# Designed miniproteins, single chains, continued (4): the designs that were tried, part 21

Each design is a single chain, and the fold is of that chain. pLDDT is the mean over its residues in the fold that is shown.

## One batch from the design tools (miniprotein)

Design m12703
Fold by ESMFold2-Fast:
Structure m12703 (fold): chain A 63 residues (1-63)
Amino acid sequence: GATPKAGELTGVVEKIVDTTEGKQALVKDAQGNEYLVDGAKPGETVYFPANNPQKAAKEPFSV
């Protein structure tokens, strides 16, 4: 399969969650880390920057 580029993460959108900033997608990576990203649908595989303060929570959510 395709590997992420340097500085990118990949994961599957588990669900849409309501946050103080509106609806965001909860993404789970292959290591079990959770991230919030904008503009994705449940079940979609996404690629996103590993260090993007505008799209991800300040820290990953623990599983």
Scores: mean pLDDT 63

Design m12704
Fold by ESMFold2-Fast:
Structure m12704 (fold): chain A 75 residues (1-75)
Amino acid sequence: MKITPESVREFLRVTAADASDDVIRQMVAYIEREMEEDKLDPEEKKELLLAAAEVLREWGRDALADEVERRAASL
């Protein structure tokens, strides 16, 4: 099934709200694996990573959001 920005936001909000930084990084890595399996274009991958960063900023996890945004920029 194709991963979407909305599914990324929902996944992180439901499963990682109280998670440690390491667990959140593992969840982001899982999202990246799904993106690779779906053979997404770099532009689509950027949109999904930016959706993940948005949720992380909502939780006040600015440093993690910055890490994810930099990864998106490197694509």
Scores: mean pLDDT 76

Design m12705
Fold by ESMFold2-Fast:
Structure m12705 (fold): chain A 80 residues (1-80)
Amino acid sequence: SKALTLIEDLKLRVSDPEILTALGELESDLQELSELDPASAERIVKELETLSKKPEVTLLDVEVLSGIASIQLGVVKATK
């Protein structure tokens, strides 16, 4: 998927193990969210594309997207 490709490309650019762990968690949540709520997943993928164009990727950048994905996944699982 596009999300997987973007995350794999980001993993090649960062060496911080904390950022790599956060990217792995985002990947898992986003994969599941794309099955249950593709509209929310698409919005997060768009933000991930914007992040992938930055020369500098911070832990905060990844944690914000991971938090959004995790919250949306929790909500959609509770309501569907």
Scores: mean pLDDT 81

Design m12706
Fold by ESMFold2-Fast:
Formats: structure tokens, C-alpha cells, sequence
Structure m12706 (fold): chain A 66 residues (1-66)
């Protein structure tokens, strides 16, 4: 299964956003990725997050669910 789908499943199972140890640069990256791909290209968003640490993937999933 895709990294973004796995992150979404994690958020739904927990019923809350887990605490994440994101650096300021990682928070900004997550926001930029959702802004760039979130509404038009979920496939590109999934590829962009595939090799990123799980906390970044979870933050992207959280922002994408808004």
C-alpha cells in the first residue's frame, strides 16, 4: 500500500494527530507539498512523501484531510 494511504489509516485508527518530532523545515516541507499537490495530484503527493520520515508523512496526511 502507498505511504500516504498508510499514514491516513494511522490517523483514522488513532482518532487524533499523533505528536511528531518535526523540525521547522519538515513542517514547512509538509505544508508546501500539500499546497502543490494535495488538490490536483494525489499520486505525485504520494511519490513525494514515499522516502520521507513517517512523522512528515503523517503531517502531510493530516493537512490533506482538512
Amino acid sequence: SSPLANALETLLKQGFVPASELTPAQRLLAEQLVQQYGDGDPGALNLAVADLPQPVQLRVAELWLK
Scores: mean pLDDT 72

Design m12707
Fold by ESMFold2-Fast:
Structure m12707 (fold): chain A 69 residues (1-69)
Amino acid sequence: SAELRELILREIGLRLRRIGLEFELELLERQAPTPENQARIAALRAEIARLDREIAEVRRRIAELEAKE
């Protein structure tokens, strides 16, 4: 279905964004622990947590649609 295809593409996009943020987090964690870097690390972790929740919701919707086929 078109809805299933859209959800699969959305999951792929979210996972690619998450990989990018994980890479940024790894680079920042290798730098000196300045207040600026600590704030950026906290912001990146919050964004990754948001993406994880969104990925879980998309995965749930995909499973619901696949179960009806």
Scores: mean pLDDT 87

Design m12708
Fold by ESMFold2-Fast:
Structure m12708 (fold): chain A 65 residues (1-65)
Amino acid sequence: LVYVTATFDKEVAPKVAEEVKSIGGNATILDDGKKIVVITRPELVSEVRKIIEDNGGKVTGEGDM
């Protein structure tokens, strides 16, 4: 498993979490909707990063679990 953390300027983490869950990832919303922690399979990391970046997010961390 891989974790991906990201921050947003707007409270869009709930929308991002829903998109991540739709592709089979798990997501936890933090910082009043401005931060997300995603746990997913390595194969889905590129799709998760794309979802985050398409919603104006900045990836702040990524690593193996």
Scores: mean pLDDT 84

Design m12709
Fold by ESMFold2-Fast:
Structure m12709 (fold): chain A 118 residues (1-118)
Amino acid sequence: MGAPFTPPVADVPGQRLISLGTLNAGETATYTFTNTSDHPIRASVSGYAAGDAVVNTTVSVNGEVVAERTNRFVKAGEVTPLVDEPVLVAPGETLTVTVKVTSAAAPVEVTLSLTETA
């Protein structure tokens, strides 16, 4: 049993980079973020590995799937977007990102980028 993880909300506008972890083949990471700001937040998910990998990503807002990419190829040494377009999270909305590595020659580092938009 793990304790629930709630990252602190920044009270200064800007960009936040959140590590979802380093995932081996067959591993899954899930991360939840609630936008408590007065601004829409742009969310992007990226993966990096030292070897070739294949990743499935699902992004939900308030429990509704808004972006999904199955069998995304992550090329060794490159930062790869895990979904095709950034997701906008309006004030008060909750984002859930689920990433599953289906195959990997090296562990995949998954990063969520959150950027405040005007």
Scores: mean pLDDT 82

Design m12710
Fold by ESMFold2-Fast:
Structure m12710 (fold): chain A 103 residues (1-103)
Amino acid sequence: SPFEELIKLVEDFLRRLTEALRRGEDPQPIIDEFNKRLREILNEIDKVLSPEQALLLGVHAIAFLSTVYVAVRYYEKTGDVERALREIEEEAKVFIDKVKELA
C-alpha cells in the first residue's frame, strides 16, 4: 500500500534525522532525500484519492515539512536538539494519523 510506504518513509526519516541532529551532522542530505521520496509517494497516492482528500493530505505534508524547516533552524540558533525533535515528532504524529485516516 502506498499509504504504508508513506508511514514507513516518515518513520525512517525521523530516525535518520534524530541521529544526524544528535551527532551535530548536517541534516540537509536526509531532508532532501525525504522530500524527493515524499513527492514520489504522494504522486502515487493522488491517483487513488478524491481531490478533497488529496488537498487535505497535501496540506498536512506541507505543515510537516514546514515544521522540520523551522525546528532545524531553531536547533541551528540554540543548539537545543530535544526541543527541535519534540516539535518535529508532534507534527509527524499528526501527519501519520491523517495518512491512516485516508488509508
Scores: mean pLDDT 90

Design m12711
Fold by ESMFold2-Fast:
Structure m12711 (fold): chain A 58 residues (1-58)
Amino acid sequence: GAIDYEAVAQTMVDLGLRGEQRVQFVESGGFTLSPEQRAQLKAATSVEELRALLEALP
């Protein structure tokens, strides 16, 4: 798609978003997350993990 998922992931890290803040940020963009996807976003420790999770969103 036209979305730069790496830039989105980097922005989350640069803003210091953690836990529920990451879920709220992603869902505010129009995505609906499963419980598993929410847990993965909260547990991600790198920009690469966040990018891969965002790319997997419907």
Scores: mean pLDDT 77

Design m12712
Fold by ESMFold2-Fast:
Structure m12712 (fold): chain A 86 residues (1-86)
Amino acid sequence: MEEEKKNFEEGIESLEKSLKEAEKLVEESKDKQTLEDILKGLKYALPGIEKLIEELKKKGFYELAKKAEELKKRIEELIKKIEEKL
């Protein structure tokens, strides 16, 4: 359980770093193909983060679930921002 919690923490931190880079690329990029590729990736990832939130809550890792919900919100906001640019 403790080791499993650490693995989720590391996974969430990795996702947060990747999302931060994607947010920066969306701000800086004017390339339509790059924006479309990021959008596709984010939409593909969304069901996975929802599943992650369910698993975290099921295991009682409520603080990690809250962090994952914040990441989901940021992904949804980034999707809207990309769609506004396209």
Scores: mean pLDDT 83

Design m12713
Fold by ESMFold2-Fast:
Structure m12713 (fold): chain A 94 residues (1-94)
Amino acid sequence: SESLEAMKSGMDFFASLAKEVKEGKLSKEEAIETIKDLTEKLVKYLLSLGEEELAKEFKKWAEEIIKLIEEGRIDEAIKLAEEKAKELQKKLEE
């Protein structure tokens, strides 16, 4: 599924951004704005494909990751993004 591949790429990227925040290479504010921008683009893309439930789910996951980053819970943000990427990878292999 092109939709699931796009969602997985998004989650992989969010995990990488959170890791850069942890390493001091990126501010929390820059990571949050990048996640918001990519989420808006991917949600619009999924909606254009008629994937309303996938768009809603991806937005929910992105909002949870953003909240964890805002709260300084960076390891939890990384873990959540990686967990969602793994769940999506498993669905792609079905």
Scores: mean pLDDT 90

Design m12714
Fold by ESMFold2-Fast:
Structure m12714 (fold): chain A 79 residues (1-79)
Amino acid sequence: MTPLELVELTIKEAREAAEKFVREGIFSEEQARDLAIGMLRIVRGVLRSIYSKLNPEEREEAERALERLEEEIERIERE
């Protein structure tokens, strides 16, 4: 699995978890957004922590994955 594939999977899982918890009455829509952002920030932290250990090609892949994560976090924060 590439870093970008992992990021897209995490985005999907975060959205599904948020929708489920709102549907089940566990979280409000605001709390579910906070959960989704939190999940994405954890994956961002992991990618940043390993970045210095990657070769140049892997760094380019990780950089694209990080850009995708930031775009999704900003999108959720705007909604």
Scores: mean pLDDT 81

Design m12715
Fold by ESMFold2-Fast:
Structure m12715 (fold): chain A 81 residues (1-81)
Amino acid sequence: SALVEKIIEELKKALKELGIEISDSVLRNIVETTVALLKLKDPNPSEEEIKDAVIYSVSSLVATRTGLNKEELYEKLKKLV
């Protein structure tokens, strides 16, 4: 969807600003999985709900891979996206 592509591009730019590299396929999987999970709770989640949940999921993955603090990364990504 156009929204998914927009979120992926905004996240790629934000992660690059922070010096973090992640593949397009991994970002796409996170965004699509997050949207699918949100739709199990609410069939029509808002763009803001999708963005927030995706940023949190990306922050969790990156923190696990890099050893960076998850909450700090989440706050930084929210300001850039």
Scores: mean pLDDT 82

Design m12716
Fold by ESMFold2-Fast:
Structure m12716 (fold): chain A 85 residues (1-85)
Amino acid sequence: SKEDLLEAFRRNGVPEELIKKLEENDYFSREEAIEILSQLFGIHKESIELALPNKDKYSLDDLLEVAGRYVNQSAEKVREELLKK
């Protein structure tokens, strides 16, 4: 669920301000998406910028798909691993 994913983000050191924004919104900007992915996975921001599709807004599933590309896994598997932690 969204609540379980947000708790996983807290456990991975994502700032509470950003988590609150995710609770209040289903989508976020490119800059917010880059920051979330950088903090969650320690990926260089320039690499994330190249991997993110060109969209006006990003969903949580869009972020999990990008993360999956770095670990060669599906978005569903990335979600499962986050929920286990």
Scores: mean pLDDT 72

Design m12717
Fold by ESMFold2-Fast:
Structure m12717 (fold): chain A 113 residues (1-113)
Amino acid sequence: ATGDALLAAGNLDAAIAVYKAAIAANPADATAYNNLGNAYLKKGNYDNAIAAFKKSIALSSSPSAADYYNLGVAYLNKSDYANAIANFQKAIALDPSNLVAAANLDTAKALLA
């Protein structure tokens, strides 16, 4: 709750600190890792965002299309087009109606070529 409010307000460092504290209290909290990844993504810290999203996916028994999409966005912003493509393809396979993931897949493919 507090971390989400700080993230919405743009207080990114404070949001990151709250999510890190949540992870320290529960290291298996996939949601806290996903929120941490989003905070790092907004801050432009793409390496930390990738690490957090990968951990969120690893801790989830059923990763959603959104989980793979967020990881793909972090890779795209880092200019890691091959890994962005792979994750957008997973997101689209789980949710074929996600037109934003489809558009980002086309962008990543164009930038890789």
Scores: mean pLDDT 86

Design m12718
Fold by ESMFold2-Fast:
Structure m12718 (fold): chain A 84 residues (1-84)
Amino acid sequence: MTKIEKDFLKAVEHLIEEIRTKKSKLSKYHTLIVFALNLPELIPEELKELFDKVKHIVLSGYTDEDLAELERLLEELKKKYGIK
């Protein structure tokens, strides 16, 4: 896994934490997520499902189910690639 892929997973983890703490402002990680959403060709096939869920949450808002699915996708990818 490349540095950009690891940074994207880290950014998604931080996004989930910001949503869970009910912060109205997203951190610098929001900028990285928005950047990735505008350059989908840089997102590998394995991360596309996670990318699509992040895109939906950022652009359309979220439900508790959307957040739970995002967390499950992130945990599955972390497990698959041995990231803690």
Scores: mean pLDDT 67

Design m12719
Fold by ESMFold2-Fast:
Structure m12719 (fold): chain A 100 residues (1-100)
Amino acid sequence: SLDDIFRKIVETFDPELAKKLLEAYENKDVEKLLEILREIYEENKVEGEVLTFIVLSYLKEKNLLTVEFAEEILKLLEEYKAEESLITYARSVLKELKQS
């Protein structure tokens, strides 16, 4: 399942991190999810970018991504000066959500 793929990918970075991200997501704790991603960015920019992309893509495919959360993700990516292709992807996702 998509949930199993997401868990396995995140676990390749850190099993404890996978647990924290899934708990924040299951509790619909958008602020905690953003806090965790911000902490990862502060420690490792590349890992932060990859995990943010994975989270954004996963939520989009599950039809669980909100406009508000997508806007906060875009702000986070711009704040940390993420790779231009990732920022462009996030903007495209946000645009699609606003058209739905």
Scores: mean pLDDT 77

Design m12720
Fold by ESMFold2-Fast:
Structure m12720 (fold): chain A 79 residues (1-79)
Amino acid sequence: APSKETLLLVRVLALGGEVFVAERILERDPNSEQGIALLKEAVRRGRELLEELERENASEWLIRRVREIIRRAEELLRK
């Protein structure tokens, strides 16, 4: 239903916002344990959300957005 897809979209946007907040922390302190911890949590939550979206037969573009957010968080963790 459209309302359910809207709620899923909001959750995806919130996850992206968490990664952006972590990036901002790491811009100020590249070795921030808090920034690194937030990225690790974002990856965990992203993976859980991805599984839920796949079980829920969510739209392909939404699944792709979550994968992109996870990939960005993982890239930042490799630094």
Scores: mean pLDDT 84

Design m12721
Fold by ESMFold2-Fast:
Structure m12721 (fold): chain A 87 residues (1-87)
Amino acid sequence: ATEEDIATLRAALEALKSNPAIEVKRDGDVVTIVSKGDPEALELIVKATAELRKVPGVEVTGEGPEFTVKVLGNPALLAAVDAVLNS
């Protein structure tokens, strides 16, 4: 992953975490993103997941209120996830 990839992942996850209508949970290499039914939260999830799809080694699946982001074994991307979610 490039520094740009890490910055993109971090920015997208920080945007999601900053909204109280969005839950972001991590279990190993998998990040689950859940909207609590707020239309603004859903728009933010759509924008953030579009940015996450640009990052090599990141898989985004799901639609509607729940999205799953899988970070494929890249230590720098996993460290960025941990830094955002544990801050």
Scores: mean pLDDT 76

Design m12722
Fold by ESMFold2-Fast:
Structure m12722 (fold): chain A 103 residues (1-103)
Amino acid sequence: MSKVIKLIIRDLELVAEGRYDEAGGHLLLLGTVYDPDRFVRVSVEAARKGLDPVEHALVLAKEILILSGYDKEKIDEILKKALSSKDPKERVKIFIEGLKTLD
Protein backbone atom coordinates (compact mmCIF):
# COMPACT_ATOMS: atom_id res chain seq x y z
CA MET A 1 0.00 0.00 0.00
CA SER A 2 1.45 3.38 -1.04
CA LYS A 3 2.29 6.19 1.42
CA VAL A 4 -0.42 8.41 -0.16
CA ILE A 5 -3.13 5.74 0.37
CA LYS A 6 -2.01 5.24 4.00
CA LEU A 7 -2.23 9.01 4.66
CA ILE A 8 -5.69 9.26 3.02
CA ILE A 9 -6.98 6.26 5.06
CA ARG A 10 -5.78 7.96 8.27
CA ASP A 11 -7.60 11.19 7.30
CA LEU A 12 -10.79 9.26 6.41
CA GLU A 13 -10.67 7.52 9.82
CA LEU A 14 -10.80 11.03 11.36
CA VAL A 15 -13.88 11.72 9.16
CA ALA A 16 -15.56 8.54 10.51
CA GLU A 17 -14.95 9.90 14.05
CA GLY A 18 -16.66 13.23 13.16
CA ARG A 19 -13.32 15.12 13.20
CA TYR A 20 -14.13 16.90 9.93
CA ASP A 21 -11.98 20.04 10.43
CA GLU A 22 -8.82 18.01 11.19
CA ALA A 23 -9.46 15.61 8.29
CA GLY A 24 -10.22 18.46 5.87
CA GLY A 25 -7.07 20.34 6.89
CA HIS A 26 -4.87 17.25 6.40
CA LEU A 27 -6.48 16.40 3.02
CA LEU A 28 -6.00 20.01 1.83
CA LEU A 29 -2.31 19.99 2.82
CA LEU A 30 -1.77 16.61 1.11
CA GLY A 31 -3.50 17.84 -2.09
CA THR A 32 -1.36 20.99 -2.26
CA VAL A 33 1.78 18.78 -2.50
CA TYR A 34 0.59 17.63 -5.97
CA ASP A 35 -1.20 20.62 -7.53
CA PRO A 36 -2.16 23.48 -5.17
CA ASP A 37 -4.15 25.49 -7.76
CA ARG A 38 -6.18 22.53 -9.03
CA PHE A 39 -6.79 21.12 -5.53
CA VAL A 40 -8.04 24.50 -4.22
CA ARG A 41 -10.44 24.72 -7.21
CA VAL A 42 -11.78 21.18 -6.52
CA SER A 43 -12.26 21.96 -2.81
CA VAL A 44 -14.10 25.24 -3.58
CA GLU A 45 -16.36 23.47 -6.13
CA ALA A 46 -17.26 20.72 -3.61
CA ALA A 47 -18.17 23.43 -1.06
CA ARG A 48 -20.28 25.31 -3.66
CA LYS A 49 -22.24 22.10 -4.36
CA GLY A 50 -23.10 21.93 -0.64
CA LEU A 51 -21.77 18.39 -0.19
CA ASP A 52 -22.05 16.94 3.31
CA PRO A 53 -18.71 16.72 5.23
CA VAL A 54 -18.24 12.99 4.48
CA GLU A 55 -18.95 13.32 0.72
CA HIS A 56 -16.74 16.46 0.60
CA ALA A 57 -13.84 14.53 2.22
CA LEU A 58 -14.32 11.56 -0.18
CA VAL A 59 -14.27 13.92 -3.22
CA LEU A 60 -11.03 15.54 -1.94
CA ALA A 61 -9.48 12.08 -1.37
CA LYS A 62 -10.47 11.07 -4.94
CA GLU A 63 -8.78 14.16 -6.45
CA ILE A 64 -5.56 13.62 -4.41
CA LEU A 65 -5.39 9.99 -5.66
CA ILE A 66 -5.95 11.05 -9.30
CA LEU A 67 -3.30 13.81 -8.99
CA SER A 68 -0.89 11.26 -7.43
CA GLY A 69 -1.24 9.04 -10.55
CA TYR A 70 -4.04 6.56 -9.75
CA ASP A 71 -6.50 5.58 -12.50
CA LYS A 72 -9.49 7.97 -12.59
CA GLU A 73 -11.99 5.28 -13.66
CA LYS A 74 -11.02 2.98 -10.75
CA ILE A 75 -11.26 5.83 -8.22
CA ASP A 76 -14.62 6.95 -9.69
CA GLU A 77 -15.95 3.37 -9.25
CA ILE A 78 -14.76 3.30 -5.61
CA LEU A 79 -16.45 6.66 -4.90
CA LYS A 80 -19.69 5.57 -6.67
CA LYS A 81 -19.82 2.38 -4.56
CA ALA A 82 -19.22 4.35 -1.32
CA LEU A 83 -21.93 6.93 -2.18
CA SER A 84 -24.46 4.08 -2.77
CA SER A 85 -24.67 3.80 1.06
CA LYS A 86 -26.91 6.22 2.98
CA ASP A 87 -24.89 5.80 6.22
CA PRO A 88 -21.96 8.29 6.43
CA LYS A 89 -19.75 5.86 8.40
CA GLU A 90 -20.43 3.03 5.90
CA ARG A 91 -19.51 5.42 3.03
CA VAL A 92 -16.09 5.98 4.65
CA LYS A 93 -15.64 2.22 5.31
CA ILE A 94 -16.55 1.25 1.71
CA PHE A 95 -14.16 3.90 0.32
CA ILE A 96 -11.26 2.75 2.57
CA GLU A 97 -11.83 -0.91 1.58
CA GLY A 98 -11.82 0.17 -2.10
CA LEU A 99 -8.47 1.96 -1.60
CA LYS A 100 -6.96 -1.25 -0.15
CA THR A 101 -7.63 -2.97 -3.54
CA LEU A 102 -5.35 -0.49 -5.38
CA ASP A 103 -1.88 -1.82 -6.35
Scores: mean pLDDT 81

Design m12723
Fold by ESMFold2-Fast:
Structure m12723 (fold): chain A 77 residues (1-77)
Amino acid sequence: MEARMEAVGRSTADYMLATAARRIKEMRANPSKAEEHLQAVRDLYEGMKTVGDMSEIARKAGEEALARVEAEYKAIQ
């Protein structure tokens, strides 16, 4: 069970970081949609926080993903 929970946490972390990278690419391609892409990552992170017993790996990845997208949003404004 521990190995499965670790795999789920890692998969969630990978998904969050991949989503952030994709949204950052879209924000760079179309700055007029930047707020929409930022909000999408914020909504995803808030949804993830509602999950009980979220792994530390998933939590840190979510925080990193949001920070990366927010930094990019500030850079293109």
Scores: mean pLDDT 76

Design m12724
Fold by ESMFold2-Fast:
Structure m12724 (fold): chain A 84 residues (1-84)
Amino acid sequence: MVEKTVYIVHYISDTATVGSVVVTDKDDPNAQEKRDKAEREARELADRLSRPGDRLRRVTITVDIGATEGPLSEERREEELVLE
């Protein structure tokens, strides 16, 4: 059985939206490093594309997708943070 985690991060400002998607195996030892890299790159791009004075917010969605006996299983978690 192979379980995967889909991590989606969006940085949203008044003038720009930047998103990144990271798909990792459940037992991937580099999953956190991949997420951290995607988050950093998305934030840097959002800052570059946004106007000075824009309010930046972060939205993250984590979906765990697994193959079990027959049907797939999913768990969804959402978090929103406002960055000043």
Scores: mean pLDDT 70

Design m12725
Fold by ESMFold2-Fast:
Structure m12725 (fold): chain A 74 residues (1-74)
Amino acid sequence: MEEAEELRKKADELFDEGVKALENGDYQTAAEKFREAIKLYEEAVKLKGEETSEDAVRIAAANIGLVGAEYLAS
């Protein structure tokens, strides 16, 4: 599943960018990066046809990051 793996890798990169933006106080950029990461993680799961525990943890972490970024941006 080359496409699912590629989407997951891109989502990981976006998640890392979101974390860096959050640490730098760029909460708007962090929120955007976490939203993009969530979308790509969900698309990767859809292409695989199953959600592993690793997938669930990645999606949960990105959602926690998004909520935190949105809270700090408000």
Scores: mean pLDDT 85

Design m12726
Fold by ESMFold2-Fast:
Structure m12726 (fold): chain A 77 residues (1-77)
Amino acid sequence: MSAEEQAAAAEVRALAQELGALIDQRAPLDEVHAALDRTVAAIRRLLKLLHPDMTAEDEQKLAEAAARNRAEAEALL
């Protein structure tokens, strides 16, 4: 694993821990959503580093899936 991949993986872990802490602290929902968006963006960046041969179509499908999952989560509120 490259230093860049290790740094990206560490960022995902840090953001996931931050999201968990916000949930435990019962932070306002908008702060939780902002932390979730940051975590998802970090995961997508890590995936691109691990799979540099991903096509634009694959990236688009991941973006659409993330947007759909976010909308579904918001609809449950």
Scores: mean pLDDT 75

Design m12727
Fold by ESMFold2-Fast:
Structure m12727 (fold): chain A 93 residues (1-93)
Amino acid sequence: SIAEQVEAIKKKMEEGEKIPKEALERLQEEALGVAEVYERAGFLELAEAARRLAEDPSEEVALELVEKIARLAQTLTEEQRERLQAEADKLLA
C-alpha cells in the first residue's frame, strides 16, 4: 500500500540511509495513482506534488513529495488515515 511505501521510506530516512532507488522508481511509476488517491481523500497539495512527479520523474521532485508525505503523517488523524487507505484500496481493486 501507499502507506507502507511511505513508512518504509520514512524509516530509511530516520536510520540515516539514502532512500533506495527502487523505492523512488516505484513511487514515480505510481505517481498518477498516488495523485488520484490524495485528491479523493482531500489532500490537494499532495495530489499536485504527485502530479508534478509524474510529469518530471526527477529524484528532487520525488524527495519533495516524500518530505510532504512525512510531514502529513505527523499530523494525520486516525479518520484521515482510514480515508486515505480506503481510497488507496479502491485504486488497487
Scores: mean pLDDT 69

Design m12728
Fold by ESMFold2-Fast:
Structure m12728 (fold): chain A 97 residues (1-97)
Amino acid sequence: DDDLLRAMELLQEGIKAYKAEDYEKAIELFKKAIELAPGTFFALLALEKLGEALEKLGRYEEAIEAYEEAARIAESLGLNKLAEELRERVKELKEKL
């Protein structure tokens, strides 16, 4: 799918922006990747990275939403250990609110 290829490219661009500490650009790129490939493994990776970027900016409520959606997708893909780890991260972030 052309959308899956574009989502992968946007995910890679977002990771580069994240490493450059351009968290707002990373957030925008990850959101675009999620929109092109919803419910997929690429969306799962993009949501996890979106949550990480949002945490760097102190946007904890939005980070929680990203990790909760990532956990839901991980569970739907049979990645139960990753879903548990994401839910634990959500619990830790809720204690900061």
Scores: mean pLDDT 89

Design m12729
Fold by ESMFold2-Fast:
Structure m12729 (fold): chain A 58 residues (1-58)
Amino acid sequence: SIEQIQAEIKRQEETIALLEQKLAELDPNSLLALVYQLMLDSERFIRERLKRRYKELS
């Protein structure tokens, strides 16, 4: 449903904010920073896909 998609978008935005905060605390040259960057990119992709679906259903 549209409401479920909106709720999931909010959850993804909260997750993205936490990942951005965590990434800022890490050594940018570390392998761990690369892992968090990939996680962040993945979450951003999912969020944008959900936003597009929301627009299609609205």
Scores: mean pLDDT 83

Design m12730
Fold by ESMFold2-Fast:
Structure m12730 (fold): chain A 91 residues (1-91)
Amino acid sequence: SDGEKISEMAKRILKGEYNFSKEEIEEVLENILKTIKSHNEEYAEKLKEAIENKDFEKLKEILDEMGIADNAEKFILEVVKLYYKLEEEEK
């Protein structure tokens, strides 16, 4: 399941053990946003905007407003950071 895959990646990312491709990180980020959208489309749109603006403080604030657990918030922030790093390496 997507949740199980995300949970496993979360553990590895939080430990600093990440050898993921850009495609894998994009898939994880898309699954996170898709999951959020299924519960609240407005929050999904706000998160997409914060990600596009590279505003980590706003991203954290939105996740806090949603009641996301600290470990899940840290995971999402690390996924977004990896996404930006891989985007810069490709462009």
Scores: mean pLDDT 74

Design m12731
Fold by ESMFold2-Fast:
Structure m12731 (fold): chain A 69 residues (1-69)
Amino acid sequence: MMTVSPEVLVEMLMAAAGLSREVAERIVRDFLADPEAVLAMSPRELAEKYGVSEEAAARALNVLRAAQA
């Protein structure tokens, strides 16, 4: 299970991936509902789903993978 609170994850995504709070909250909500489905996405797929750059999506995935440890 994740060791960080949802709010901390939102703040980490905003800081590390440069995401808006609205986008970060949507990603965290989806991740908490189905972590495996979110982590199975490529950076391109996540970028297309949330309307962000592929670079931002790759950074977001790295944050979420670290949070799983």
Scores: mean pLDDT 81

Design m12732
Fold by ESMFold2-Fast:
Parts: C-alpha cells; structure tokens; sequence
Structure m12732 (fold): chain A 92 residues (1-92)
C-alpha cells in the first residue's frame, strides 16, 4: 500500500510492503521539546510493532537537527521494540 501526506514545510510518503514500512520525509517537523521527541518516538515504534511491522526504513532530507534527531529516535525505539530499522536522512 502507498499513502502520502503533506503539511507546510513537511512532505511524508509511506509505503507498506508486507511487514516492511518505508517512510520518506522532506522538510521539517514543527519544533518539538526533547522530552516529546523521545515520547513520540517510543509511541510510534509501539504502534508499528502492534501493526505487525518487522522492518522500518526512514529516508529523506530534513531542514533541522530536531527533525533528524526525532527520526533517529524513532529508529532506535523501533530497534528496542524488535523491529529492524535503517535511517538514511540528510540534513540540508
């Protein structure tokens, strides 16, 4: 399945291939406090595990360090939840 969504400053593309989720980002998320980054990443990883996702790929180009850190935190939380995770994010 494929889905896409965008808001001002952020484009997201999602592709699901069986139990592999490919997430593509371009732009930046709204500013998030560091505490909310960790909590959001953990909640997202838990949702992926409950959905039966076994592999997560995150790729794209981001405009700020906080967005990159959030995506890296999501990948780390996914790995802790037993999901294989890869990150290929470039900072502008």
Amino acid sequence: MKASGETEGLKISVELKGDELILKFEGKLPELPEEEIEEGAEAFAKALKEAGIKKLKIEGTVEDESTKRFLEAVAEAAKKAGIEAEVNIELK
Scores: mean pLDDT 75

Design m12733
Fold by ESMFold2-Fast:
Structure m12733 (fold): chain A 80 residues (1-80)
Amino acid sequence: GLKELEEYIKKKKEELKEYAKDLPKDIQEDLMKQFEEEAKRILEEFKEGKLTLEEAKKRIDEMKEVLEKILEDAKKLLAE
C-alpha cells in the first residue's frame, strides 16, 4: 500500500544521498529537490489509482538511475 511505497521512496532517497555525499552541498540539494518533486508526483498518481505499487517503484528506480548518471558526470568533473 501507500506506506510501503513511502518506505521504498525513503530508502531510495537515503541511498541517493549517500551516493552524493562527497559532492558540493548545492549539487546535493538540487539533486534531492529533483528526487523529492518527482517522488511526490509518483505518490499522487499512486493515490489516484493511476499506478500500481510495482509501476510506482519502477518509476522511482528509473528516476534514481537518471540522477545517479548525472552525479557520475559531476564526480568526473571534480576528480580532475
Scores: mean pLDDT 81

Design m12734
Fold by ESMFold2-Fast:
Structure m12734 (fold): chain A 79 residues (1-79)
Amino acid sequence: ADSVAELRAAYARDPAAVIARLLALLDHPNPGARFLAAQYLASLGPAARAAVPALREALKTETDPAVRRAIERALQAMA
């Protein structure tokens, strides 16, 4: 809850930097880090719509089923 509020505040200050950091986490070797990045992007919802092309690209290479579902939910939240 608090982390999402802090993330939204950071996004309001510099949306491009926050999106870039979350997208970099989608390339992290730890599936837990990739899962959290996708979950945070989903929490931003339509405000993070600029991330949609990069999320679609990440979904093509993602092998972890839980992370794939989290990316799919993020894409649905941005529709």
Scores: mean pLDDT 78

Design m12735
Fold by ESMFold2-Fast:
Structure m12735 (fold): chain A 102 residues (1-102)
Amino acid sequence: LSPEERARRAQLLAHADALELAGEEALRAAKESVEKAKAMGEGILAIAEGAAAVDPARAEEILRLAEETVKLIIKAAEDEKYLEKAKEKLRELVELVRRAAA
């Protein structure tokens, strides 16, 4: 791999790890407070924007899935029945970014 492709791969993997960590923290916050879930959701969107900038080809899909994930996390804070859907969407988002690194 070229140095540029190695750097791109490393950045995407770092963004995937950051999304997983931020997402898990947001899911914990959702069990306590809607306001905390919303604040953590902004962090998830910021990380997803960073990943989208590194991979323009998948940018639209990454941003759409991140928005869906954040909406479900906020819904889970209001109603726990959305918690499993939020976890599933977070996993899909992280997997998408990790696959982009391949």
Scores: mean pLDDT 88

Design m12736
Fold by ESMFold2-Fast:
Structure m12736 (fold): chain A 85 residues (1-85)
Amino acid sequence: SLTEELRRQLGQLDDVKKELEKALKEGDEEKAKELIEKLEQARKELLELLSSEYAKELPEEAVELVKEKIEEIDKTIEEAKKKLE
């Protein structure tokens, strides 16, 4: 289903978040910057999804899940950028 496929994609973003946390902890600034760019691209794709015709096919619960994930990504990027200066 679209909801199951979406959950899988959102789960992959959680893995990227964990990799970013590890890179920041290890002081790997280059890897952290690459992971931030990956999250920024994913955020853009999620916003495009919500603005697309595909959003009409998603249940309200899935739309809310995407919006919550965008907010989580925004906070993650902001916190990571503060650590990198």
Scores: mean pLDDT 82

